Designed miniproteins, single chains, continued (3). Designs and how they scored, part 58

Each design is a single chain, and the fold is of that chain. pLDDT is the mean over its residues in the fold that is shown.

## One batch from the design tools (miniprotein)

Design m10123
Fold by ESMFold2-Fast:
Structure m10123 (fold): chain A 70 residues (1-70)
Amino acid sequence: SLPHFLSDEEMKEVIEEIEKWMKEKGITDPRALTVAIAVALFAGASDTRPLSKEEIIELAKKVAEELAKR
């Protein structure tokens, strides 16, 4: 299961923002959304300082761009 440190509302906002951004960038791999969000959530899951919604969005965008480079 994905780490659960963001609220359900924050998770919905993250998913919607990344889907919109990927569509605008022309990233068409349907797996890239799931992988980018999962990587960002696992990297952001910290006992000391979990990443904010905005930080997760930025990290997920970076991961999606790297996946698109092939």
Scores: mean pLDDT 76

Design m10124
Fold by ESMFold2-Fast:
Structure m10124 (fold): chain A 75 residues (1-75)
Amino acid sequence: MMSLLERVLKKIEEKKPPENGIELLATALLNEYKEKGLSIDEELDITGTGFEKLLGAKKLTVKEAIERLLELDKK
């Protein structure tokens, strides 16, 4: 069974639209990272974005941010 993270990454590679709000946010974060020339494993400073309260951290990788968003979607 494909993970939600893998599904989102595949859609971004295929330039397909996201299916829900969590996928939309994950797509936006990955696009920001790609525009900066960084990999999804690089640390992103999310201070001042509002995501620090939602994700419980000021600095995390895009991968970690997406994983936390997908855990919120699961509940």
Scores: mean pLDDT 63

Design m10125
Fold by ESMFold2-Fast:
Structure m10125 (fold): chain A 87 residues (1-87)
Amino acid sequence: SEKERNEAKRKLNEAGDLVAADESVSEEDKEKFNELITKALEAADKGDYDEAIKYAEEAKKLAEEAGNEEAAKKLDEAIEHLKKAKE
């Protein structure tokens, strides 16, 4: 549904903002994370929810490895909304 897609996109953007603001995350990891968030957003816009979930899961792993637990939580929430957007 559009509502679930919009909630997923909101949570993806919130995770992106959290990592971008995190001074403890390296510039290389921020760049990789931003690429994955961008790919997840593009896939969600196309209705390709399986690809969006894949990129969100990869971004979550990077957030967890970087120690940004709040970004990882936002990505879990995004993944749940992407799963509900599938019909």
Scores: mean pLDDT 88

Design m10126
Fold by ESMFold2-Fast:
Structure m10126 (fold): chain A 59 residues (1-59)
Amino acid sequence: SLAEALGQVLAAAPELTPEQATVVASGILAGLSNREIAEKAGVSVATVSRLRREALALA
């Protein structure tokens, strides 16, 4: 769910704003690429890649 994904993203990257974390979580669930999520959230591609790996490891 979005709420669960959002919780995982915030736990792995507390430096992100709730808005950035929501964009990352939503983008992962929607199947967007790391680049697309990075551009939409205003974070690095490396950060998105790390968060995707962390979210999958916690699931």
Scores: mean pLDDT 79

Design m10127
Fold by ESMFold2-Fast:
Structure m10127 (fold): chain A 56 residues (1-56)
Amino acid sequence: SEKKQKLLRAIGDVLRAIGDILDAELKGASEEELQKLRKEYEEAKKKFKEAAKELE
């Protein structure tokens, strides 16, 4: 189902965004870079919530 594939992609995007934040923190990235990555994570969460609602 396309809705299920959309959800799986959104889950992957969320997990990738979390990994990017953790990697950046381990490398001592600037607050500016961390803020950018947190925004990308929030965008990924929004898309995940939208995809999840389509299955409910």
Scores: mean pLDDT 85

Design m10128
Fold by ESMFold2-Fast:
Structure m10128 (fold): chain A 102 residues (1-102)
Amino acid sequence: MVEVRLYKGSLENPELIGEFKVAYDASEEEIFEKLKELAKKAGIYDEELLRKAAREIKRLIEEERPDLILVYLDLNEEENQRLKLRFGEEAVPGVFVSPYRR
């Protein structure tokens, strides 16, 4: 199973909102529902933002099969620029999704 950790704040000073685990063959819908439940704890209800995050998590699982994925919400302008560099026009402001590499 892959572990997904949801953070709020900057990449340099992240605050952990929560975590969940999914199978490597989990659907985008399953990932979206788990993200939605955790994001509500931080007062985040933006369905489009969470759906884009779920899609990106699914892509990383299929391409890289990581043990851990880090998801950052509420990013500043510089961090949003890094997200766009990594994911192009599909990047959603305020979200960064990255596999954790040991």
Scores: mean pLDDT 69

Design m10129
Fold by ESMFold2-Fast:
Structure m10129 (fold): chain A 98 residues (1-98)
Amino acid sequence: SELREFAERLLERARELVEEAEELLKELEELGASEETLAEARRALEAAREAVEELERLLENVKDTQEDVARIIGLLLRAVGALTTVELLLKKEKKRKA
């Protein structure tokens, strides 16, 4: 039960990270970032959304195993990676426009 509660909190956080990354992508689009930069950001977001879907699926059949814990953490790290990627792309675009 504790692993399920932990996984539910990580899922909520992963969803929040994806939402933040989506908002930063909109800012990138408004700044007129190149199609290559936008494609990279969209690819990162898509990978993070897939990770959220996999985490939701894991919650239906979660077991108290080291394998399940590692997988849950790995899926959260994908969401963190997407936000980081979009933040770095936005920082580079802002520096280019300054």
Scores: mean pLDDT 82

Design m10130
Fold by ESMFold2-Fast:
Structure m10130 (fold): chain A 58 residues (1-58)
Amino acid sequence: SKIEKLIEEAVLALANEDIEKAVKYIEELGKEVGIEVPKPKTMEEARKALEELLEKVL
């Protein structure tokens, strides 16, 4: 599914410490599931945002 692919891409970006891709896929995931998350500015914020989205939508 699109949601599964966005999660995979976000996880891969976080593993590679690619903040630009992590933010992109986390924002796209939030839009897809209808949850607004503040735009992450750091890798730590990006990980936290993904965890919050996964807790609320899965």
Scores: mean pLDDT 80

Design m10131
Fold by ESMFold2-Fast:
Structure m10131 (fold): chain A 63 residues (1-63)
Amino acid sequence: MKKGKVLRVGREGDRTWLLLDEAPEDAKEVIVNGKKYPVTRVAGRLVEVEGAELKPGDEVEFV
């Protein structure tokens, strides 16, 4: 499991782009407030997730 801090958030339709302080390797899901959301794309520290509502400063875990 990798922990990350959200530095920036952007939205495109139903997808949320997160800029993290650390790159999650091979992440399939993000855990926010105990709930799992699918990771749809990883590009270094830039991660796309579906269905999660996140803001800068949030701490998240990747699995």
Scores: mean pLDDT 77

Design m10132
Fold by ESMFold2-Fast:
Structure m10132 (fold): chain A 76 residues (1-76)
Amino acid sequence: MAERYRAMAEKLREERPAYVKEAEEKYGPEVARLVEEALEELVRAAEALAAGDEEAAAEHLARARELGEKAEELAK
């Protein structure tokens, strides 16, 4: 199970530039910045899960959710 979370973190790091670029082109640089920060928090959550630190993972997931909500609000 830990290997799956580690692979997820690596995939998110590799794909993050593409997601950020798409968000910038579609919604602008402020939304792109929030998307980048949210994806970074998701990477940290996956790494925490791989390490067995569920408390740290929950904290990072909460931050990612808040950043995602702000990005969605600005995209409107």
Scores: mean pLDDT 83

Design m10133
Fold by ESMFold2-Fast:
Structure m10133 (fold): chain A 78 residues (1-78)
Amino acid sequence: SAAEEGARRAREEAERGDARGAAYAAGEAARAAPTPGASATAGMGAVAAAAGAAAGEDRLGAELAAEGAERGARGEGA
């Protein structure tokens, strides 16, 4: 699914340490998520990644985006 594709890309970007890339991919997963709750979970991950990047915590931010996108792709609510 498009949500699973977004989650996969978010994980790949997180493994590269790219918080911005992970946030973008998590945002795409949120748009494709199967429920509003799952969309919120992936979207919160994207927001956390953006905040992490601003705070100089790129690795943590990227990981939160990947986890949020993966949970959202599985239909898990916020």
Scores: mean pLDDT 82

Design m10134
Fold by ESMFold2-Fast:
Structure m10134 (fold): chain A 96 residues (1-96)
Amino acid sequence: MKEKRFEIDVLIGIFDLQVAVDKLGIERLLKDPSVPKEEIIKALEDAIARVDEGIATLEKLKQEYPEFKEEIDASIARLREAKAWYEKQLKKVREE
């Protein structure tokens, strides 16, 4: 139990860090008028793909280790919020 909790905490931390890095990178690209639209779209699509993979990984872990459901559900909720922000930015960039 204690070892598995540590593994799950590390995975959650990796996903939180990936979202933070991706969001900072995308915000930088969005503020730079010299950046091609295609580069911004690619960065957003890549970030969405990483979030979808993270959600799938966490859903599988939640089924295997239901005792960690609350912690895993909180992480999935943060990933879904990140995905919603990426999708909103992607729509704006495509409409410009």
Scores: mean pLDDT 88

Design m10135
Fold by ESMFold2-Fast:
Structure m10135 (fold): chain A 68 residues (1-68)
Amino acid sequence: GAEEETIKELAEKLGISEETARKILEILKEIGVDGFLELSDEELEELAKKYGISKSTLTKLKEYLKSL
């Protein structure tokens, strides 16, 4: 479905596993793209810790989303 295609695209664009991309999609569903882009460095670190994702991956996501 559309969600699975989004997961695959995120995994490819960020160079991460589909499992990690699925966690990212859940984050974006919870707080929204605009909410995610407004996160402070401290909030981004806490989010990374909560989901077991590297802060560098979330930083790449931020750059990717800004390019859209």
Scores: mean pLDDT 81

Design m10136
Fold by ESMFold2-Fast:
Structure m10136 (fold): chain A 57 residues (1-57)
Amino acid sequence: GAMAEARARAEAAARAAEEVAKLTGSPHAQDMAKRAREAAERGDAEAAERYAHLSGG
């Protein structure tokens, strides 16, 4: 259902942001990855995707 799809999207975004943070070692990317993970934990796919985008530049 829509909630499961939103959680899957949020999880994917958080993982992508975490990978960028791991690869770059950037403090900014690490902060964005943490915010994306927090958004994913609350099921906020839009916030998670926004923070993931910001983690990459």
Scores: mean pLDDT 83

Design m10137
Fold by ESMFold2-Fast:
Structure m10137 (fold): chain A 86 residues (1-86)
Amino acid sequence: SEAHRQLRLQILTLLEEAEEALRKAKYLEEVLKDYSKVEEYRQRARDAAERTLALLATLTPADTSTLPEEVKEIEARARRILEEVE
């Protein structure tokens, strides 16, 4: 359905935002040594990853267009972000 397609796009957008926030946090910490915003970007990454997982849980039972492998990949990527922000 269109609703499932929109939800899938939202999940992928949130995952991408989470990964970008984590990359920014690492760049600030490791390259620029600018710690003033590292925790802000780590928190953004955490929030986006948690929202990704929450939405993914609502998509999986009803969406026949999203493959089980894709769901597992998204879940693994989001959990990886959560592990790295702590």
Scores: mean pLDDT 81

Design m10138
Fold by ESMFold2-Fast:
Order: sequence, then structure tokens, then C-alpha cells
Structure m10138 (fold): chain A 83 residues (1-83)
Amino acid sequence: SAQLAAEAAQLGDEGIRRIREVAERAKEQGLSNAEIKRLIAEETVRTARELADFAARHPEGRSAAGEAAERVVQEASRLIAEL
């Protein structure tokens, strides 16, 4: 349980890192707010899918994966709001 919670948290943190990197790179490249939002959404969906697949493989980790997914969505929403 504790190990699976840590693994789910790590997947969420890795996803948040990727989302932030994609957003910052897109800003550096001068992409429009609409394009940045699309890229953030794409990476958020990818991370949510990774967490869903983790939960499917480890049913006892479902709650932790759901919590990690919520943190990912919250961070993506914050980044979009800052555009």
C-alpha cells in the first residue's frame, strides 16, 4: 500500500514535470496561448492515462492513483489560468 502510493505519486510528479517543461518550452518558442493550452491538455491526458493504467495493474493503488491524477489536473489548470 505505502509502496504503491509512492509509485503513484512519482508517476504524477513525473507528469507534472513534463507538463511544466512543455508549457515553458512552448512559451520560449513564442507559441500562442491556444497552442500552449492544447499542448498542456495533451500531456495531461497522457499522464492521466499512465495513472489509469497503473491503477488497472494495481487495484490496491487505485485511490493513490486517483489522488495523483487530481494533483496533475490541478497543476495543469493552474498553468492554463496563468496564460
Scores: mean pLDDT 90

Design m10139
Fold by ESMFold2-Fast:
Structure m10139 (fold): chain A 66 residues (1-66)
Amino acid sequence: ASALIVIPASDAATAETILTNASIDHLVLPNPASANSLIVVPASNLAKAISILTQASIPVDAIINT
C-alpha cells in the first residue's frame, strides 16, 4: 500500500534529499503545471515521512491514503 503526501512544488527537491537521508523509500512527482508536488511513500513509512518533513518546516498540504 502507498500514500501520497502533497507539498509545495518549490520544496520537492528539499523533501527528496531529506527522505533519502532518512532512508525512506519515496518517489517525488513534480508537476510544472501545478503549485504542488506529490510524494509517494509506502503507507508503513507515512508517519515517519510526515514527521521529518514537518521538522524541516516543509508544509504538508494534504495526505491521500490509498
Scores: mean pLDDT 77

Design m10140
Fold by ESMFold2-Fast:
Structure m10140 (fold): chain A 96 residues (1-96)
Amino acid sequence: SEAEEAKEYAKTKSLFQILFDARLAERQGKYDLAIAFYETALEKDPENALAHLGLGRVYYKQGKYDEAIKHYQKAIEINPDNERAKKLLEEVEKKK
């Protein structure tokens, strides 16, 4: 699948480049590709708040609110001062 190919490609890249490509895919509405890149970023750095925040946003856009909440909560746990993550969590909770 495109997502599986994206994960193999992303494994050869730096964490910075993976997060950049993930955000670009997210902005283009390529959600499966964005998820593949963010998941690969978490394989390299499991406590990466940006990757968890990105996964939360993508799952929210897909209507997967429980998954979005889980990742936003993890991003807040890692970086409690992240006001943007807190606001995104509030937006998801309003949709349930």
Scores: mean pLDDT 87

Design m10141
Fold by ESMFold2-Fast:
Structure m10141 (fold): chain A 66 residues (1-66)
Amino acid sequence: SDAARLARAEAAIRAAEAALAQGDLKTAEHHLMEAYVLLSSLPPSPERAALLARLQAAGARLQTMR
């Protein structure tokens, strides 16, 4: 379901954010890629847009740590 994929994408973003806080860039990148694939398969929604914004913020943070 779309709700299940949104929940999985949010969990992946949270895992990426936790990995970034620990300096684990490889794990963060893996989770951000998983979230991107999940969100790309979903129809537009406010929930999808909010998670895409969080994904972009986490990706930008990852790039500054490289």
Scores: mean pLDDT 87

Design m10142
Fold by ESMFold2-Fast:
Structure m10142 (fold): chain A 77 residues (1-77)
Amino acid sequence: MEVAEKYEKQAEELRKKGDYQKAADFYLNAGTIYFSKKDYEKAAEFFRKAAELYEKVGQTDLARAYRNFAEQLKKKA
């Protein structure tokens, strides 16, 4: 199993348990790995998922930053 896929599965389990902040952190880890591989489409997807979860826990500035980053990466893909 790819390391990024492992982080994605951990994020989903944490999200199901309602641990949105930790789930967001694991989505960021997955996105960062895809970014390093120049897979900007998948990187954008995971940064967007992290942003949604940061918004749920009231970390609005982090949510906005990663949402903007994801949109920027989609333009490169």
Scores: mean pLDDT 83

Design m10143
Fold by ESMFold2-Fast:
Structure m10143 (fold): chain A 74 residues (1-74)
Amino acid sequence: MSLVERARRLGEEALRRIRELVRRGDLDGAERVIDEWSVQIEELLARATPEEQAEIQRIAIETFAEVARLLAAA
């Protein structure tokens, strides 16, 4: 699995978990998932090539925008 593929999967998994937690009103749980995901993305970026970093950054920005929308709707 490439670092870019891992970033995509981490984002998809985080969004699934956050949607369920927000649906249940567990905002503290959602915040913990966001923190965990942020650390995982930073770890990938530290090991990535410049080309991979650009793609991972785009994935992370898109994921965070969706997270922000979910939290605003809670």
Scores: mean pLDDT 86

Design m10144
Fold by ESMFold2-Fast:
Formats: C-alpha cells, sequence, structure tokens
Structure m10144 (fold): chain A 55 residues (1-55)
C-alpha cells in the first residue's frame, strides 16, 4: 500500500538520522509517521516496523 510505503521511507530516514547522531531529526521523522496514521491498527503496524528497522 502507498501509505505503508511512505511510512517505510520515513522510518528509513529516521534510522539514517539516528545513525548520524541527529536524534532531533530522527524524532521528527518518527512523529511524521505517527501523524500519517489516524487508525490505531496502522499505528501499531508502523511502530512494529520501526522497531524492527532499528535493530
Amino acid sequence: SALLEKIRELARKAIEAAKKGDLETAEKYVEQVLSLLDDPVHQRVARHELEKAME
């Protein structure tokens, strides 16, 4: 889905920012992911994907 694809792109950018030590930028991307979701199920899926990507 286009929504999940956009979430993955933002998650990837958050991880890249975190790896560079730019935690403020990483946090902003995470907030953007959460703000794209008005559905609790989609929020849960996005959070799970972010956690897996951060490993």
Scores: mean pLDDT 75

Design m10145
Fold by ESMFold2-Fast:
Formats: C-alpha cells, structure tokens, sequence
Structure m10145 (fold): chain A 90 residues (1-90)
C-alpha cells in the first residue's frame, strides 16, 4: 500500500470521529484506535499487532488532548502514525 494512501485512510477515520474524540468518548476512542491499528498492520505486515495498537492509541489520545482538533492536526497525527510504523519496520 502506498504511504500517502495509508495517511489518507487514517485521516478519514480521524476526521469522521473528531467530535467524539474531542469529547473523550471512551468507546469511540477505542474503536478508532482499533481501526487505525488494522490499517497499519495491513500497510506494514511485519509490524507487531501490539505495536500497531500502541501507535494508534497514541495518536488518538494526542488529538484528544488538543483544545481544538483541526484538519491540520488530523493530517499531522496520521502522518506521525505512518512514520512511527515505518521507522519500526525499517
């Protein structure tokens, strides 16, 4: 899978759930993290499942801590997730 395609898929998920993430809805935070972890595992098959979940959870929680979730912060979070996965499998 192309890196930009992975970033876009993660960005779409974060954008769809940005209000629930901002509100700190626990069920949505867990679901979003699971979806992102699956995308990372599909893109980086050599990435361990627990590592993919840790990366996904980290980016979701980082967005939740921001006072405002913008499209720019979503893009940054998506790229950071992909960069972290790539560094760990390189």
Amino acid sequence: MDEEEVVERIREILLKHKEAIQAGDKETLDRVADEIAKILQEAFPELPADTARAIARGVVLELQKKPTISEESIEEAARRAVDAARQLVA
Scores: mean pLDDT 82

Design m10146
Fold by ESMFold2-Fast:
Structure m10146 (fold): chain A 66 residues (1-66)
Amino acid sequence: SAEIEELPVEKLGSYGLGLLSEHPAPDPELTRRFLALVRELEKPDASEEVVEELKRILREIARQGA
């Protein structure tokens, strides 16, 4: 969604946690991938590819929660 595309990188983790907390039964594979990507963003050399993949996973979580 447009909302996710406009989020600053430092807000992606908290936004995703909010989506997961509102979902009654989040997909465990998507949840695991989300957590792994948030961990990758904590590295000082995290690439733009990691950011784009995290946004992709967030869009999928939001889609399934709707």
Scores: mean pLDDT 76

Design m10147
Fold by ESMFold2-Fast:
Structure m10147 (fold): chain A 75 residues (1-75)
Amino acid sequence: HMEKLKKLAELQKEANEAFEKGDYDRAIELYTEAISLAEELGLERVKQILYRNLAEVYEKKGKTDEAEKYRKKAE
């Protein structure tokens, strides 16, 4: 589990960096991978935060329907 927790932290960092520099497609891929790993590890609060971040990326892309979908998944 320690190695998977490190992987999750790395994915979140890389996703945030991609988002900051406007690489929205890369950010979506990395956040999606992080969500899958958070679910595997049973980290529901982390998963909720990642869904909110994913929604924000879609909103920046002008994809309002997708953004709303992922916001609902966040809670």
Scores: mean pLDDT 87

Design m10148
Fold by ESMFold2-Fast:
Structure m10148 (fold): chain A 92 residues (1-92)
Amino acid sequence: GPLTVVTSREEARALAERLKGKELTLHYSLWSGKSQAALIAIERSGLDVKLVEVENPPPGWHVPVLEADGELYDLGSLSSEEIAELIRRLAE
């Protein structure tokens, strides 16, 4: 599906409201500090999400990338704190 880059805390909040209750997949890399922040937030919040490790992301991806309904959301432009907040909001 098309890749949407999430660039602000406001966009992340709006995304969380749209994706609540949807089946989620997180594409992550263990070398990525932002991916690590997302994984920690998932564990702490209990968010039900499928985890897919991507050692070598496709060109143009800035991991972690969240997938819902065939759409891809690039979270790599957010800070680690903004990513953690997005995950916590999705778990509410």
Scores: mean pLDDT 89

Design m10149
Fold by ESMFold2-Fast:
Structure m10149 (fold): chain A 69 residues (1-69)
Amino acid sequence: MEEKKKEAEEYFKKGDEAMRNRDFQTAIENYKKAIELYKELYEETGDEKFKRNVEIAERALKSAEEMLA
């Protein structure tokens, strides 16, 4: 559990770092991985915090995708 949570947080952080560096493709890839892991965590635990983390990461993903447009 804790390792998967840390992995999700690391992918989200990598996405944010890529956004700051204007590497939007890398940001998209990392946010997608974070979303996948947070969805798995929500399915495994039922913890609403992971549902919220999915929503936050999906919003970040959408912002990164809009920067490529």
Scores: mean pLDDT 86

Design m10150
Fold by ESMFold2-Fast:
Structure m10150 (fold): chain A 82 residues (1-82)
Amino acid sequence: DAIEKKVKEAMAQIQANVRKAVEALRRGDLDAAIAHLQDAIAVLQELKDFLKSQPNPDEKLIAATEQAIAELQGLIDRIKAM
């Protein structure tokens, strides 16, 4: 299934970027951490747009993607406040 493959590839990219952000935070590199979280948000935005373009869009999966974007943006805001 093309949708399942796209979701798996997007999830792998998101996880890789979040991991890089955590590694940057451990080093005290706040700018790098923010950049990697922004890259993860970009992948989530592309995934959301792809899901919305599909026949019979998976509303639950779209909502989960929107929630993940909000949570990562909240992390960026907290890092900026450090």
Scores: mean pLDDT 89

Design m10151
Fold by ESMFold2-Fast:
Structure m10151 (fold): chain A 57 residues (1-57)
Amino acid sequence: GGVILRVAAHDLGKSVSTVRRLLTQVRRGEISVAEAARRLGISPSKVSSLIRAIEAE
């Protein structure tokens, strides 16, 4: 999905590519939810919510 990724990237002050890469790395097990949350400056719960929302889109 594109809409949720674009909105999240804008709200976080990050590029869509950066957010997409980090969430994809979490989904592949390459990094932890906690590591992605730290890099994005959000809570681990928010990272998990974003992944679920993007999958549902």
Scores: mean pLDDT 78

Design m10152
Fold by ESMFold2-Fast:
Structure m10152 (fold): chain A 75 residues (1-75)
Amino acid sequence: MLSVEKLREIGRLMAEAGKKAYEKTGDPSYQQQFQEALQLARDGNLDKAISLLNELKEKYPEISEIIDKAIELIK
């Protein structure tokens, strides 16, 4: 199981990534997608969380650094 500290940090990174993506694109669905990735990590569905984050990273390379930090905390 991921530690509480790791989950809190992933939560902060997901909020930051969603906000930055929304500010750049105007698409509110980003916040929902990053919250879905956080929920998958919290539920222990780590492979699905990483898969979703890699999909978001490919679509939005401007936030790839934040996503990479989240993936490193999950694995």
Scores: mean pLDDT 81

Design m10153
Fold by ESMFold2-Fast:
Structure m10153 (fold): chain A 61 residues (1-61)
Amino acid sequence: MKKIITTTLTADTEEAAQRALAAAKESWELQGFEVVDSSVEPITVDGKQKYKATVTAAVDE
């Protein structure tokens, strides 16, 4: 069976969100996980535009 883990990160800028996403992907791959999905999307938090990065990683049990 596959175990799926989703990690979400919020950053003030798109560049910071993309950097965090890249670091998360590298960390999961080094631990033997396969990154199956990743995205960065603009969100509004307390009237401020921020960016949400999402990484979905999977591993065989």
Scores: mean pLDDT 80

Design m10154
Fold by ESMFold2-Fast:
Structure m10154 (fold): chain A 61 residues (1-61)
Amino acid sequence: MSEKVAKIIGLILLAVGYDLQGKRDEAIRYAEEALSLAEEHKDEYPELVEFVKRILERIKA
């Protein structure tokens, strides 16, 4: 697995962890960081961008 993908997954796990604790602002911040990094590499990992977007949508819901 590439370092880039590992970092994005780590940020997603942080976002989900904060959301489960009711820390919505922190959850959104980490999810947006993950999305930004995923979009930076969207040509290599387009499925990852879609996955992160879905996580962010669920946190915002």
Scores: mean pLDDT 81

Design m10155
Fold by ESMFold2-Fast:
Formats: C-alpha cells, structure tokens, sequence
Structure m10155 (fold): chain A 70 residues (1-70)
C-alpha cells in the first residue's frame, strides 16, 4: 500500500541516520530467505524515496528496520 511504502521510507531514512549495520541487513536477509544484496538494494532504494519499490523490497526494508529496533 501507499501508506506502507511511505512508512518504510521514513523509517529507513531515520534508521540510516542512527546507523544501519551490516549485521542488521544480514539478519533481515536470513529471516526472509533472500540475498544480502537484495536487502541492501531495497534499503538503498528506500533511502532515496523510490516510489517504484516492489512489495518484496518493502518487506525487505521493513525487516531491516525491525532489526535496528532490537
């Protein structure tokens, strides 16, 4: 949804200022069963406010935000 995409973009930008670690990305990738490279790209797209984020990319970025809160 539009709200879900806007929320994840905001949260990734905020988390990026405080530090998203390589470990956060690796844990998100393991949790979702996707590549670290895919998750890293999703995070970068979210940081840029990319309106073309797919549902899979949104899910990956959301997982990274969850890891930063732990």
Amino acid sequence: SLERRQKVIKEVKEAGKNGITTEDIERAAEKLGVSVEFVRRAVLKAMLGDKNLTDEEIRAAEAVVEETKK
Scores: mean pLDDT 84

Design m10156
Fold by ESMFold2-Fast:
Parts: C-alpha cells; sequence; structure tokens
Structure m10156 (fold): chain A 63 residues (1-63)
C-alpha cells in the first residue's frame, strides 16, 4: 500500500514536470493524491497506480 502510494505520486510528479504551467502541475498532483489516497484506503493499491497513470496521460494530452 505505501509503495503503491509512492509509485502513484512519482508517476504524477514526472508528468507534472512536463506540464506547461505550475497551476496545471498542481491540479494533476492534487487529483492523483486524492484518487490514490481513496483507492488505497479501499484496499485497491493496484487501481491507485493505474488511476495515477490514466490521470497523468490525460493531463499530458490536454497540454
Amino acid sequence: AEEAFKEALEIARRAASQLPTAEAAARLMKEVYEAAKKLIEEGKPEEAVRTAREIAERALQES
């Protein structure tokens, strides 16, 4: 669970570094943090990592 949370945040951090604005980066980090926290609390660490990747890919496509 802790490792999955760290992986989800690392995915978000790497994607955030590629976004054109600090505001977009902050929104991505917040969205991944909230989604990963909720999924890990529900006992779904693999889904937390998957959701982080999906959120990151969407943000990068919108940039």
Scores: mean pLDDT 80

Design m10157
Fold by ESMFold2-Fast:
Structure m10157 (fold): chain A 68 residues (1-68)
Amino acid sequence: ALAYYNLGLVHFYQGNLKGAEESFKEAIRLDPNFADAHLGLAGILRLQGRLEEAEEEYRKGLKILKEK
């Protein structure tokens, strides 16, 4: 999971929002409780104007952090 999260960060810093989204989704697929990957995905979705999806992923990430 961590390797895909780091790949998502690399894509984000390169301005590749689609690559960042795909990499964060893979991190979540491997570890659904990876809070930072949900928060990263929320940020990418917000930048793409997908505000409802971004809010949902942000809430998932915060819930994981509060329960852990």
Scores: mean pLDDT 82

Design m10158
Fold by ESMFold2-Fast:
Structure m10158 (fold): chain A 63 residues (1-63)
Amino acid sequence: AAPAADMTAERLLAQIDELRARFEAGELEPELVLEMLRTLLEEAPDPAVRARIREEIARVEAA
C-alpha cells in the first residue's frame, strides 16, 4: 500500500538502508532481500531511487 506520495522516496530510501543493514548483519537471506528490493522497485517512481534499488539488487546477487 502507498499511503503518502510526498513521503514515498524518503520511506523507500529508509527501507533500502534497513534491508542493507540487516543483510550485512546476517539477519536476512539473499532471496528475501531480493524479493523485497524488487517490490520496492515496483513502487519507486523516482529514477534516482530506482537506480539505488538496482545497485542494491546487484550487490545482493554478487554476495
Scores: mean pLDDT 76

Design m10159
Fold by ESMFold2-Fast:
Structure m10159 (fold): chain A 91 residues (1-91)
Amino acid sequence: MEKLERAIRLLEEGLEALEQGNVEKAKELLEEAAKLAREVAEETGSEVVKEASYLAEQGVKALEQGNVEFAKKLALAAKKLLESALKSLKS
């Protein structure tokens, strides 16, 4: 649970960094979020968390290509999937 909640927070912080124009910080935050989500997916077998980790990794690639708007959409989608998984796992 704690890793999943941390991954959600990192995605929120990454989205805030993108709104502030800090692409480098956003990239680091999205990379760490993707790593934590991947670890949770391996530990829990959650396909939803696995999909979220993939979307976060694609967000990093979008930032590497200079596509900030696409990265924001991917990070938001990843966050929504992780929030859904967190609700399911806490029930």
Scores: mean pLDDT 85

Design m10160
Fold by ESMFold2-Fast:
Structure m10160 (fold): chain A 81 residues (1-81)
Amino acid sequence: GPLEEALRKLREIYETSTDPLVRNSARIAIEIAERSQDARVAEESLRLVEETERLVQQGKVHKAVGLVLRLMGELLDLELQ
C-alpha cells in the first residue's frame, strides 16, 4: 500500500545516499512514517527527503538544512502526542 511504498523508497534513499544531510533526512522521515503509521504523513516525509536530495545536488545546502530541521520538528510533534 502507499505507506509500505513510501517506507520502501525512504529506506532505499537511506541505503544508497552518501550525503550526510540526505541520509539523516531519510532516517528521520523513516521514524516519522513508522510512528505515524499514516500514508499521507509518510508520503509528505518522503517528499521532503526527495527535495532535500534535490537541493543538495543543486548546491543549496542552507535550504536543505532547513528541510531537515522541519522533519525534526515533525518528529518532535509526534513524540508530544
Scores: mean pLDDT 87

